Designed miniproteins, single chains. Designs and how they scored, part 21

Each design is a single chain, and the fold is of that chain. pLDDT is the mean over its residues in the fold that is shown.

## One batch from the design tools (miniprotein)

Design m706
Fold by ESMFold2-Fast:
Structure m706 (fold): chain A 101 residues (1-101)
Amino acid sequence: MKEKIDRATLYVMLLVILEKGLEAYQKAVTVADRVYEAALKAGMSEEEARIAYTGAIIENSGLSDELKEGYLERAAKIAGVSLDTMRRALEQAKAAYEALK
């Protein structure tokens, strides 16, 4: 499980760098790291938090909504989870992050 999630994360990191460049990637990862920490503080499992982290990189990448959707679906497939599972984990982690503001 962990290996598949790690591969999904690497895949989205490389895509953001290729599509939007290193600066956009650094901004996306900075936000995703905060979302990941908030998810763990809210009691989400490490696996759920890592899935949310991967989705948060895509969401904060500056990609178009169409490209975000396609990459999120592919990332979920690589991670071995449903798209719904990835969306749910991301939304829960985002809610936790917003509650810390």
Scores: mean pLDDT 85

Design m707
Fold by ESMFold2-Fast:
Structure m707 (fold): chain A 80 residues (1-80)
Amino acid sequence: SLHELAVQTAILLANMLLKQGEEEKARELMINTAKSIAREVLDEEQQKKVEETLDEASKLPAEEALKIVEEILREMLEKL
């Protein structure tokens, strides 16, 4: 699906950015992708839960934040 392609592309780009030391850009890309996908595929209650989890993840070191966001993205794709 187009959503699956977008998520896979974002994960690849974020990992490339991490390898280049661009941790903040990788974090921003993954968080923005998760918010975009959530708005397309989840209801309002689920969107709120995802936004709360993303806010908590944003307080963690970049490596840990990206692992959590990637898991959220994979879980959202399973609901498609």
Scores: mean pLDDT 80

Design m708
Fold by ESMFold2-Fast:
Structure m708 (fold): chain A 115 residues (1-115)
Amino acid sequence: MLTEEEILKRFMRIHQKLVDIAETDPEKALEVLRELIEVFRRWAERIPDAAGYLQAAVDWLERILEEARKASPEERRDLLIGAATRFVATAINLAKRYPEHAEEILAELERVVEK
C-alpha cells in the first residue's frame, strides 16, 4: 500500500508533466485532457458517491477545452496550465476520500500522461 507521501509525489509528477506538455505542445495537451475527462467518467461509474463531484469536474474541464480551442496561443497555454492544476487537485481530493482506489487512479492517470 502506498504512503500518503508517495501518493502526493506521484500526483506532483503528473502535474509537472501536464504543465510541461501545455507549455511545449498545447495541441497534445488538449488531447491528453480529453483522455483525462474519460478517466473521471469511468471513476464516476465505479464510485457512485463521487459521481456528482466527478461530473462537475468533467463539466468545467470540457468548458476549459472549448475556451482553449478558441483562444490565442498565449491564452491557450495559461488556460491549459490552469486546467492541469485544477484536474490534479480534483484527483488528489478523490484519492484522499477513497484511499482504497488511490493507487489505481494514479496508475490510470500516469498511463494517460506518459503516452
Scores: mean pLDDT 85

Design m709
Fold by ESMFold2-Fast:
Structure m709 (fold): chain A 94 residues (1-94)
Amino acid sequence: ATAEEVRRLAEEAKRALEAGDAEAVRRAFSEMKRVIAGAPELSEEEKARLLAAVDAAERLALEAIRTGDRTLGAMAKHELDEVVRAVEEAERRA
C-alpha cells in the first residue's frame, strides 16, 4: 500500500505543480511525508533518507511555482519519480 499511495500522491503533486497550485502542492507533499513516516515496512534510516528527498522535491516544486521556472519544475518532477522508485525498492526489500 505504501508505494502505491506515494505514487498516487506524487501524481497529485505533479498535477498541482502544472496548475501552479502551491496549496495543493504543499498538501500532497505533507500527505506523502505522513505516509512515509508511518510506513511499518521502512526502516528508520530509509524513512529519514526518503523524508529528506521529499522535502528537497517540495522546495523545488514551490520554487518552480514562485519563479515560473520550467527547469525547476522538471527537476521537481524527476525528484518525485526518484522518491516513488526508492519507496518501491524499499518496500520490495522488506
Scores: mean pLDDT 86

Design m710
Fold by ESMFold2-Fast:
Structure m710 (fold): chain A 94 residues (1-94)
Amino acid sequence: MSEEQKKKAIEVVEEVVREMVERIRAGEPLPSVEELTARVEELGKKAGLSEELIRVAVRTALLIRRELEEHPEMPEEKALEYARKYTETLIESS
């Protein structure tokens, strides 16, 4: 796996995490699991990610969605820290 593809995977997860945090701050519901999965797949394909990295990005985004559902007050900086850490961990585990 190239470092460039790994960086792009992290950037895709960070983008959907920012979108989720913005929705919470606007008083909007989090995207459904299906909506979030479709959004990550869309961004991953546009970024040129492999199917394996798209699956990693989906799994990471769903983990962070759960954290945000349990802790809606979480700062964006902390949510982005989780995005990076979980993406890196799941890539290394794949």
Scores: mean pLDDT 84

Design m711
Fold by ESMFold2-Fast:
Structure m711 (fold): chain A 92 residues (1-92)
Amino acid sequence: TVKEFEVAPQTFTVDASTTATVTVKVSAKASSDARMEVQAATVTDATGSGARSHSGFVKGEAEATATATATVAAGDSTVTVTVGKATLTDIS
């Protein structure tokens, strides 16, 4: 079964000496009590430095994943990536 869940916008602090591309991967896992929690978001800074994980919540009962990218200009210290809805694939 395929379901959709809304993922809150993810905000990261990134140190960049030049223009950097930030790729955000949001993963969530179902818990034993039938809820989902975004446990980590991974930020990949291709040409800059400094990134950190951020967490949030996804409503549901199974794993969900979403990916979004954003570009950070030189000197910027924060970037907000709007992920929107994540598609969830149930285990058969």
Scores: mean pLDDT 45

Design m712
Fold by ESMFold2-Fast:
Structure m712 (fold): chain A 87 residues (1-87)
Amino acid sequence: SARNERLRAALEAHLARHAADLSPEDLAWVRGQVARLVAAVEAGDEAAIAEVLREMSERATTLDPASARILEELAKLFVVLLRGPPL
């Protein structure tokens, strides 16, 4: 859907702005989580969305503060876009 394409594009744009601030391993992992979030939204799988967000939060506790902030901002952006204003 157009909504899901906008969601994916916004999350990918956020990662692109911060790509240099993440290790290659962390960047690859976060890109994988973005793909999982988009797939879960497309499937209407609320439990999968919650699990991915939980895993991202857990991962953030193992990262340096700057990298953790990037993950936190990505998760907040996802929630805002998912809850977007009613059409």
Scores: mean pLDDT 82

Design m713
Fold by ESMFold2-Fast:
Structure m713 (fold): chain A 74 residues (1-74)
Amino acid sequence: SKEQEQIDELIARARAELEVARELGMDPETLARMQAEVDAIAAKPEPTMEDRRRLIEIEVEIGVHQIEVAVSKL
């Protein structure tokens, strides 16, 4: 369904962003927690709106880390 496509896209984006965060040296414990959370959502047969919001929140947190790393290199 279109809803499933949107959730699959959010999961794929979160996973891609986690790989970028790992390359940029994000804390391993934080990465492990986020990875487990994304994997748990991906394993659900019917993800909720709360799960969708959490995937977006993970992307935002990773984005903030990317900005902090970029600024630290100036």
Scores: mean pLDDT 84

Design m714
Fold by ESMFold2-Fast:
Structure m714 (fold): chain A 73 residues (1-73)
Amino acid sequence: MLAEVAKKVLEIGKIEDKDKAFEETREYLLSLGVSKQTADTLIEEARALVDAGKMSVTAAISRALLQAISLLE
């Protein structure tokens, strides 16, 4: 599971368009069984951190995925 998540982060991190990177992350969260409401919240948090200049897109995506894994346990 962690190895698959790491691979997905690397794949999404290659996407130059940040909006597309966030959409791919959202779809991945839904595929993991995260609710639509929770996935939307995590993506909005990640987007806000990137827009505020506090995190890179890759770092924000990694944070969202780690939070999602924590919520699924």
Scores: mean pLDDT 78

Design m715
Fold by ESMFold2-Fast:
Structure m715 (fold): chain A 87 residues (1-87)
Amino acid sequence: MAPSELSPAERAVLLTLYESEKPALTISEIAKRLGQSQATVSRTVRRLAARGLVEVRTLADGTRLVSLSQEGSRVVRALLEAEAAAA
């Protein structure tokens, strides 16, 4: 997957997860960190999950935990390396 195919919202979610000290974040936590609505973040996370870049676990109360997949971690590292190489 090419980093240039990521929307700004998709990139922001991936970077937030990568930079987080927690192994997983809720939709609400991502929305708060990005200043976005939960609906917008949920839609972005669904697109990332469809691409295999994040894993989503739904708790019994309906809370969704979002974590980077192995592929998502590789994509973020490739994005950061591409930005470093362009400097």
Scores: mean pLDDT 79

Design m716
Fold by ESMFold2-Fast:
Structure m716 (fold): chain A 120 residues (1-120)
Amino acid sequence: MKPLLERILEALDRLIEGAKNITDEQWKEAIKKAKERYPNLKSDEKRIPIEDLPYVLYELFGEDALLLEPLFSKAHENSPLYFLKDIPKLADTDGDGYITKEEIVPFLEKVKELLSKYVK
């Protein structure tokens, strides 16, 4: 499981750099495409639930975003990744359970900060 965490950290670095340059138009189009691919997503044109974030980021950045899915999926209690179940909630500094385009970089930076302490 440690190699997976290291891969997630590397993907987070790439996603953070890419996310700094997202336009409003790219964000809306990514949400639209994600909802077409995954009709059960609760995202709208301006904000998405935290659990939808990997799928929206996939439309912007591809496969690196799917490495974040284990942080949002229900981990089994016996999984080495079970401790990650609270990371998305802890990284949501606004505490509203939703992400806007402007919140994505701070959110990903906080996820990276929280994950980094478990890899040492």
Scores: mean pLDDT 70

Design m717
Fold by ESMFold2-Fast:
Structure m717 (fold): chain A 87 residues (1-87)
Amino acid sequence: SSEEEQQLSAAENMVRWWGRELEEDIRNNNPKYQGLSEEEFRELLEKERETLLAMLRQLFPDMSEEILERTEKLLEEVVERALKMYK
């Protein structure tokens, strides 16, 4: 449905936006992430991931579990990629 397409698009755009934001922040040595251990960085990303998921739920309370599960997995991939870039 059009509504489901909008939800999927919003979720995918959020994942893509966050991924790009993190990559640029790491590349540009953003003070927000400087001086953190890998463990502290992981914890911070985990909290940001949960916040983004909560925002999606608030924006789309009727969002399907399939889209949410897919989004959770994509956000997990963003976290893993960011951790690999964080040296």
Scores: mean pLDDT 84

Design m718
Fold by ESMFold2-Fast:
Structure m718 (fold): chain A 80 residues (1-80)
Amino acid sequence: SGDEKAELLLEVGKLLAEKALEVLKKEKNEKKRKQLVEDTEKQFEDIKELIKKVASKELYEKLSEELEKLLEELKKLEEE
């Protein structure tokens, strides 16, 4: 179903966030850290657009909120 595809897209977003967190913990260059967060934000926007095409409206809002929370945590870590 479309909702099952949307859940898989959220899992892709979670994996991208985990990878970004690992890189941010090791990366010392401020410009590269900022670029990583910006690239992750763009990837999350692409994932949200894909979710929007396949998910119910209610599920789209829920999964988009989860991605936004992940991005907020990445931005907080980047600001250290």
Scores: mean pLDDT 86

Design m719
Fold by ESMFold2-Fast:
Structure m719 (fold): chain A 98 residues (1-98)
Amino acid sequence: MLKALEEQIAKERENMVRAARELIEEARKLIEEARKALAAGDYEKARELLKKALTLAISALLLASFAGDEELVEEARRLLEEVDRGLAEVEEAEAKAA
């Protein structure tokens, strides 16, 4: 009885870790696309991509936290900081272009 419950909990934790890693990877791709859009002067596209990355990073942080994976929590926190910096860079670049 207890062993079956422990196996189920372990499996659910593995699923959360996998989902968090996939969300982190997708958020990183969106941040890179946002950097390319910013370099091209497409401030609206850069902002939309960063907002999507923000949502994925928050979801990854929650899943990593529930799974108890401290390294993934820290990685997701760094992604949130990177998105905040990216949004500030978009605002500064748009203001200078005006």
Scores: mean pLDDT 86

Design m720
Fold by ESMFold2-Fast:
Structure m720 (fold): chain A 78 residues (1-78)
Amino acid sequence: DGIPMRSEEEIAALREENLARIRAEVPAEERPKLEADLEVVAEVHLLRRDGRPDEELVRLVERVEGPEAGEEARKVLE
């Protein structure tokens, strides 16, 4: 349940794979939103690997990307 802990290298590889899939499957107009969401998810993975509490991770996402992104991060962490 929630986001599993990953190494920095694994996070980078998954990000590249997800970006390639988005470019292949998603219309250009929708890509910037999904690419931004992937960047937030990668950052949350890195912070979680460092042992930070889930609530603190959500607050960081909310400060950087706004309340909607924080709500999405909360769903992913749950």
Scores: mean pLDDT 64

Design m721
Fold by ESMFold2-Fast:
Structure m721 (fold): chain A 87 residues (1-87)
Amino acid sequence: SADEEEIERLFRELLATLLRAHRLVVEGAPRAEIDAELARAEELIAQIREKVRSSDLPEEKKREVERGIEAAEAELAALRAQADARA
């Protein structure tokens, strides 16, 4: 469905954003650059949640997406903690 394709697209953008954030953290980039990528990841997660909530996807598919969001939120929290530890 169009909603399923959009959710997949948003997850690909989220993965790319988290990979960029991770790279910035390990390279010791300025905090503002790290925070910008983390903020983008949070916005993408919010967009995925809204698409899932408003979609007619089967419950099994919604649960799969929710598990993906949980994994992304865990990575986001870990990256934020690593960035905070650099202060």
Scores: mean pLDDT 88

Design m722
Fold by ESMFold2-Fast:
Structure m722 (fold): chain A 87 residues (1-87)
Amino acid sequence: MKVDFTKLDHVGSSLAKQLNEKYGNLKNLANASFSDFSLLDINPVTGPRLFEAIKNFASGKITSAEELSKVPFIGKKTAEYIVENLS
């Protein structure tokens, strides 16, 4: 099932297309390395924080949308979307 990556904060249509073509879903993205993720047209400020939020939830370091929303540049809606698609 294709994930709507535009639901993530600071992901525009171009980056969402790249994420769909390379990973297809958040679970595949969560299993990627940062060096692999950084080959995409990510924003240098917000991109690393989005990747951090996804990795922290996938690893079990963060288990709730409330804690994810404390990551800089991650809003409550993005945090909820990560939880919904990785749990």
Scores: mean pLDDT 79

Design m723
Fold by ESMFold2-Fast:
Structure m723 (fold): chain A 74 residues (1-74)
Amino acid sequence: MSPMERIEAALEEAKRELDAAKTKDEILDILERALEELGRIAREHNVPAEVEGAAVRELVAYAMEKLGMAVPAA
């Protein structure tokens, strides 16, 4: 599995967990663990900063949407 595939797999898994979360606390816990995992993969596999940053932004935006917070449209 390539470094990019690992990032995509971790992001997709985090989104599945976020979809199953029922409380704000669960969403925040999932987000924290997923951000730590993305950072770990990026460090271990020398992932480009742009790829890591894009995955982090996508994950945070997804979690904020689940929290019912306003996410600015591009």
Scores: mean pLDDT 78

Design m724
Fold by ESMFold2-Fast:
Structure m724 (fold): chain A 56 residues (1-56)
Amino acid sequence: SIQQRIQDQIQQTIQSVQGYRDAAQTQADVTGDPSQRQTAQQYDDLINTLRDWYRS
């Protein structure tokens, strides 16, 4: 179904964004760069939004 394909796509997107979030968090932790910490937080917010859409 279209809904199942959308859900599969959302899950794949979440996995990709988690990778970017973890990379930004690692950079923030290593460099102390507040822009990287902000980027990690933005990705975390996006992941939460995508998870909510998946549950809908």
Scores: mean pLDDT 83

Design m725
Fold by ESMFold2-Fast:
Structure m725 (fold): chain A 100 residues (1-100)
Amino acid sequence: GIEKAFEIAEEVQSLSPEERQKQPSELRTLAALVEFLKKHDPELLEKLKKLSVEEFIETLREKAEELRADSSDPIRQVFGGELLENLEAIEKFLKELEKE
């Protein structure tokens, strides 16, 4: 489930920058998301762990669109775009974890 995905994301984030670049884009994006939420929105991070995969993906889409719309922060806009690009791959990854 989502909690297991977040554990994997934290493991990916603990890797060296060189080793992180070798990971699939969905895992790198999820790792970056977890780090971002720990710093800026820890309440949302805890809420996300309790959601279904469908609710998680919808919440993530909304957050990605919010980040994309923030014209005051180009880095947040780029990150929002990367989240949107990886939503389908993240959803597939989460659904595969639910089978195990």
Scores: mean pLDDT 80

Design m726
Fold by ESMFold2-Fast:
Structure m726 (fold): chain A 75 residues (1-75)
Amino acid sequence: MAYEHLLRAIELAKAGEDVEAAREHLERALRARDYEEIRRALLEVGEEEGDVEAAENGAEVIIAYAEGKVPPQKA
């Protein structure tokens, strides 16, 4: 569930259709204490691609986005 909200939020933000809606999806995932599920899902994706750092960076982007910030690019 949390991962689904994350994916939806990213899709909406990338499309530029409704940034506020994207943020609400992220906020819902975080509020449901789904942060652990989100991090775990991202870690599994990163492990499949052999890049755990990408998964960690993804989690930071989620938190920053929910707080209304845009994290700097890494590497």
Scores: mean pLDDT 52

Design m727
Fold by ESMFold2-Fast:
Structure m727 (fold): chain A 92 residues (1-92)
Amino acid sequence: KEELEKVEKEAEEFAERKVREAGKEAGLSEEQIKAVTEAVKEALRSDVETGAKILKETGGKLGLNGEQTGLIAGVANDGEEKKKELLEKAKK
């Protein structure tokens, strides 16, 4: 229970940093980065398919182009892999 909360928090912090870095490179505004960060956090708390839908919907609402949406999807995938890595370590 507490280990799962720590894993989720660490994965969310990792994704938040990645969104900030990728968003700045992709030319997103601070408001767009904020909205995308919240969407990625929600996606990480969901299954992969639901998460992808959340990101696509958020990207559409923010007017992101295909390249920007692709970068954000990549960050969400990196966050899911980080969550998986942390969960495997927590089992040991």
Scores: mean pLDDT 77

Design m728
Fold by ESMFold2-Fast:
Structure m728 (fold): chain A 112 residues (1-112)
Amino acid sequence: GIKLDWKKINNNYEAGRQKLIDAGANPANIDTLTKDYKIAYLQAEKDGYKGTTQVIAAEVLAEASELSSVPSNIVKKFNTAGEYFSQKKYAKAEVVLGDVLDELRALKKQSS
């Protein structure tokens, strides 16, 4: 099953959102990808790639909240995932967001 750090997301959502915006992320893409992420988490299997994409987006916000800044190349990928999601290309959005999540996690290891 999909594992989500629910406490981290709930405590750091606004901080993660603001750090992505400060780095150049489109606020509409953040809001669209993370809208109703609790419902997306509960219904991920039913909603397929759409649900899993929204869960990964919530994890991206949680990871971004722990960084001092998000690099512009990562933000560009996040915006690309948002564009795919808006086009209903959910499988492509999931792949790009997975790359974003991996890159954010790698940055945390380098910043420790």
Scores: mean pLDDT 76

Design m729
Fold by ESMFold2-Fast:
Structure m729 (fold): chain A 94 residues (1-94)
Amino acid sequence: GSVVKSPEVVERAKRLRLAQDLSTPEGLEAALEILRDYAKDVVTDPEILKAFDEALEYLRKHHDELTPQEKADLLSRLRYAIANKDLEELKKLV
């Protein structure tokens, strides 16, 4: 792909790299920031956004109780639910 090195592209690349290591608090927060930015771009329904924010807080609260694989699986499910605007799936993730 064409590499245009802008500060925004560099910051996005750093977040993506951090998000690969969900065993660290920094990696989890990077992954949550990426997912929250995605949700803001695609979701206008305040009820879906509220359920999503509650699921993010669940991940933050229980981050030390979850394996990196469980965190990755939950993040994938959150992303899928947001993409499909699936309120019921978001409520199940809490």
Scores: mean pLDDT 77

Design m730
Fold by ESMFold2-Fast:
Order: sequence, then structure tokens, then C-alpha cells
Structure m730 (fold): chain A 71 residues (1-71)
Amino acid sequence: MLSEEEFDLEVELALETIRAAIAKKYNDKEGLKKLLPRVDELIARAREMGYEELAQQAEDIKKEIEDFLKK
């Protein structure tokens, strides 16, 4: 079972993932840009806590956002 803190971060990542998917669907580049600092915070917090798999999942979401913004 996940710790309370790990579970909270996993929920935050899921919410940011959903926000990114919605923004991509509607080509909301401004909305996507606003998500980047939130994802960066999540990556930093996950790494500080040693949740490397969660940090990697957050990095993947950041990469997808950055790649979409390059188009």
C-alpha cells in the first residue's frame, strides 16, 4: 500500500495528467504553460521523498507538455 504522502502525490499527478489531456484536446497552450510549474513542484517533492517511480511519471508528463508546446 502507498503511504499517505505518496498517495496524495499520486492523486496530484493524476489531476495534472487530466488537466494536461483536456488542455491538449482543446489546444489550450496557455493552460498547458500554467501546468509546467505545478508538475515541476510535483517532481521535486516526489524526489525529495524518494518516490522515484512517481517522479519519473511526472517527468514524462512534463516532457509530453513541452513537446506539445513546441508544435
Scores: mean pLDDT 82

Design m731
Fold by ESMFold2-Fast:
Structure m731 (fold): chain A 94 residues (1-94)
Amino acid sequence: SAATEEVLALLDEIRELAAKHLSPEAAAEVDNAIRILAAELRDPSLSPAQKLEAVRGFAAWLRAHAARHGLPPEAVAELEALLARIEAILEQEL
């Protein structure tokens, strides 16, 4: 769907942000989490509400992971803007 493709593009922006600011090991963990979330977002058996729940779980994990690995304040602001946009897109599908 158009909503799924837009969310996947925003997840790619999060992947690039992590690669720029985090260690290779911490960025690889973000890449793996995005790969798992992308599979859930593409799963036609999951409801829009279940996909939004998966995104919220990912967002909570990513915030903790970014804080633990020292993501700088300007990158935290960019991350929060990307996460807010992803959640807003999926909330429109409810």
Scores: mean pLDDT 90

Design m732
Fold by ESMFold2-Fast:
Structure m732 (fold): chain A 62 residues (1-62)
Amino acid sequence: MEQEIRQGEAARRAIVEGAAFPASAVPAGTHTTERPDGTVVRVDLAVDTETDELYVEALSRE
């Protein structure tokens, strides 16, 4: 739970800072999630191979 909150904060910070993530981060692909209200969320992810932390490079709705 706290890990998910931390990942969310890191994602927001990465977007604000211009996708600042570690040199050990590698692209993890695009993930699409549909919410119960019909909202579709697409995220482009990178993963830090040293810490297994996820970073969001881009976030879009629909």
Scores: mean pLDDT 56

Design m733
Fold by ESMFold2-Fast:
Structure m733 (fold): chain A 82 residues (1-82)
Amino acid sequence: STREELIEEARRKQKEIIEEVKKAEGIELEEAPEEWEPREQEIYLRTQYLMKKYKLPKEEAEELAKLPAEEQEKRIEEIEKE
C-alpha cells in the first residue's frame, strides 16, 4: 500500500473509534490531521481519551499513549484501582 492509502485507512478507523467512544462513553474526541502518520493520529486520539476519561495531565497521557497496548492496559488497571 502507498503512504496515502495507509493514511486513508487509519482515518476511517479513527472516525469509527471517535463515533464509538462518543456513543458509548459520551466523550468527544478531536480528529487528528489527515496528513499525520497513522501512529501519530492514533497517539493523538488515545491521548485525548486518556485525558478526558481518567483526568490525566497531557504529558502523562501522551507518554501512556506511546506505550505498547499491553503496557497501556496494565497502567490503566492501576489508575482504575486508585
Scores: mean pLDDT 77

Design m734
Fold by ESMFold2-Fast:
Structure m734 (fold): chain A 71 residues (1-71)
Amino acid sequence: DEALREQVAAHLEGLIATIRAKLPSLSPEERARAERILAVLEQTLERVKRAKTKEELYDILREAEARLAAI
């Protein structure tokens, strides 16, 4: 569903923007973690934009959740 994909993409773009805005105020350790989170979110956003089915979208989000949990 195109509408669902667009909503998920917009949400991810918002998270990325929020984290980027906070980067200058973070400690070096916090910044390193934030940059790893940003890398996962940016890769996830790219995959979401290419998702053709609802199942692909859910699989992408599940993989992103697992990767974020490992950070």
Scores: mean pLDDT 86

Design m735
Fold by ESMFold2-Fast:
Structure m735 (fold): chain A 76 residues (1-76)
Amino acid sequence: MEKEELEKAERIAERIEEGLKKGPREMLLALIDAWAEIAGEEGAEVAARARAHVEKMPEEELEELAKKAKEFLEER
């Protein structure tokens, strides 16, 4: 049980790290995908909306949001 969750978390973390190197949009999309996998079906609707919103955002706003998201994750 916990081992399977750890493997999922590692894959998600790897995708996030890869996204960080590609740019703020890819990082935010990776974070949304990670959250959707954790939240399950009830989170899918919120994740889809967040994804669409991020894809529409100007890069400047994405950079600001990515900074805040990264800081928030470092605290948790």
Scores: mean pLDDT 70

Design m736
Fold by ESMFold2-Fast:
Structure m736 (fold): chain A 91 residues (1-91)
Amino acid sequence: DLDAIAERIARDTGERLADARAAVERLSAKLTPAQQAAILELFEEGLSGSALATAMILAAHLEENRDKSPLTEEQIIERAVEVARYVQELR
């Protein structure tokens, strides 16, 4: 549910909802289905919009740079989840 993720990001970061929606759509298009499912699980667990946005940005960046990075799909998911949980704890 990309709209619900965008709404949480907009609320928690102060971004405009339209901008958050456009960003979530662009980032999600760069993610594999497994990476998208991992972000949705973090959303369902109740992680903040800041944590979700950070995880999506990191995962999209790592996926786009696969030729420069030895990371597998699973390792990208692990790193995105780790950074999301770290951001959540910084509250």
Scores: mean pLDDT 84

Design m737
Fold by ESMFold2-Fast:
Structure m737 (fold): chain A 75 residues (1-75)
Amino acid sequence: SPEDVMQRMEELLREGERQLNAAKSIQEIDDIYKRTKKKFFELMAKTPASEILRAVGLAIRLIGAYTQRLLDLKL
């Protein structure tokens, strides 16, 4: 169902954010982001048109978490 797809996207994002926060190297962050992004886009392909804006918002949140974690380690 549409709600099941969106719930799985939110769970995937939450798990990805947890793993990013626990990562201690740039390599680990890149590996987590690459893996999470691939799974996220597979779910996005199954997202109904009515939920696309919400899915895009979750994708932006994932990119933000990745970028912030990289900055935290480089600074």
Scores: mean pLDDT 85

Design m738
Fold by ESMFold2-Fast:
Structure m738 (fold): chain A 87 residues (1-87)
Amino acid sequence: SASVDALRERGRRIKEAAELQLKNAADPSLSDEERQRNLKSVRLLVEELKHIADRLEALGDTDSAEELRKAAEELEKQREEIEKKLA
């Protein structure tokens, strides 16, 4: 359905945005303040991925939901590792 396709595309874009924010958070050429702002952005994007996954599951797309939940879990683990290094 159009709604499922739109959610899949949104999930893909949010995942790409989170990956870019993580890359910036890991960049040692950026200030600690800028890196912390990127980590905060990753946290918000991870929550958005979880919401998209819940919506996909409700629409019967359990495979896409599971894929996004695994991506969100991996992004959150990487975010936490970078956050610990900046503390």
Scores: mean pLDDT 89

Design m739
Fold by ESMFold2-Fast:
Structure m739 (fold): chain A 89 residues (1-89)
Amino acid sequence: MTAEEIEKAAIREALELAEKNGGRLTPEQVGEAARTGALKAGASEEVAELAGEKARELAIENSISGTLSRTSAAIVAGEAAKEAAEELL
């Protein structure tokens, strides 16, 4: 599994979760999307956990009134998941 495949899975998960939540996600939900996306792409538990942690931290930095837009959430989840995969794979 490539870092790019893990990134795409995290993006897809974040977009789906945002649609279920009215178009915005909390940092915790962005972290959850990155972790879940990585696992669905076949990443290890370690990669998925790191992806979730990185995504949550990056989402906090990029949040407005505690939430991120659908597009921002997807970018953050994907970027964090890719970084986690590159560090551990």
Scores: mean pLDDT 85

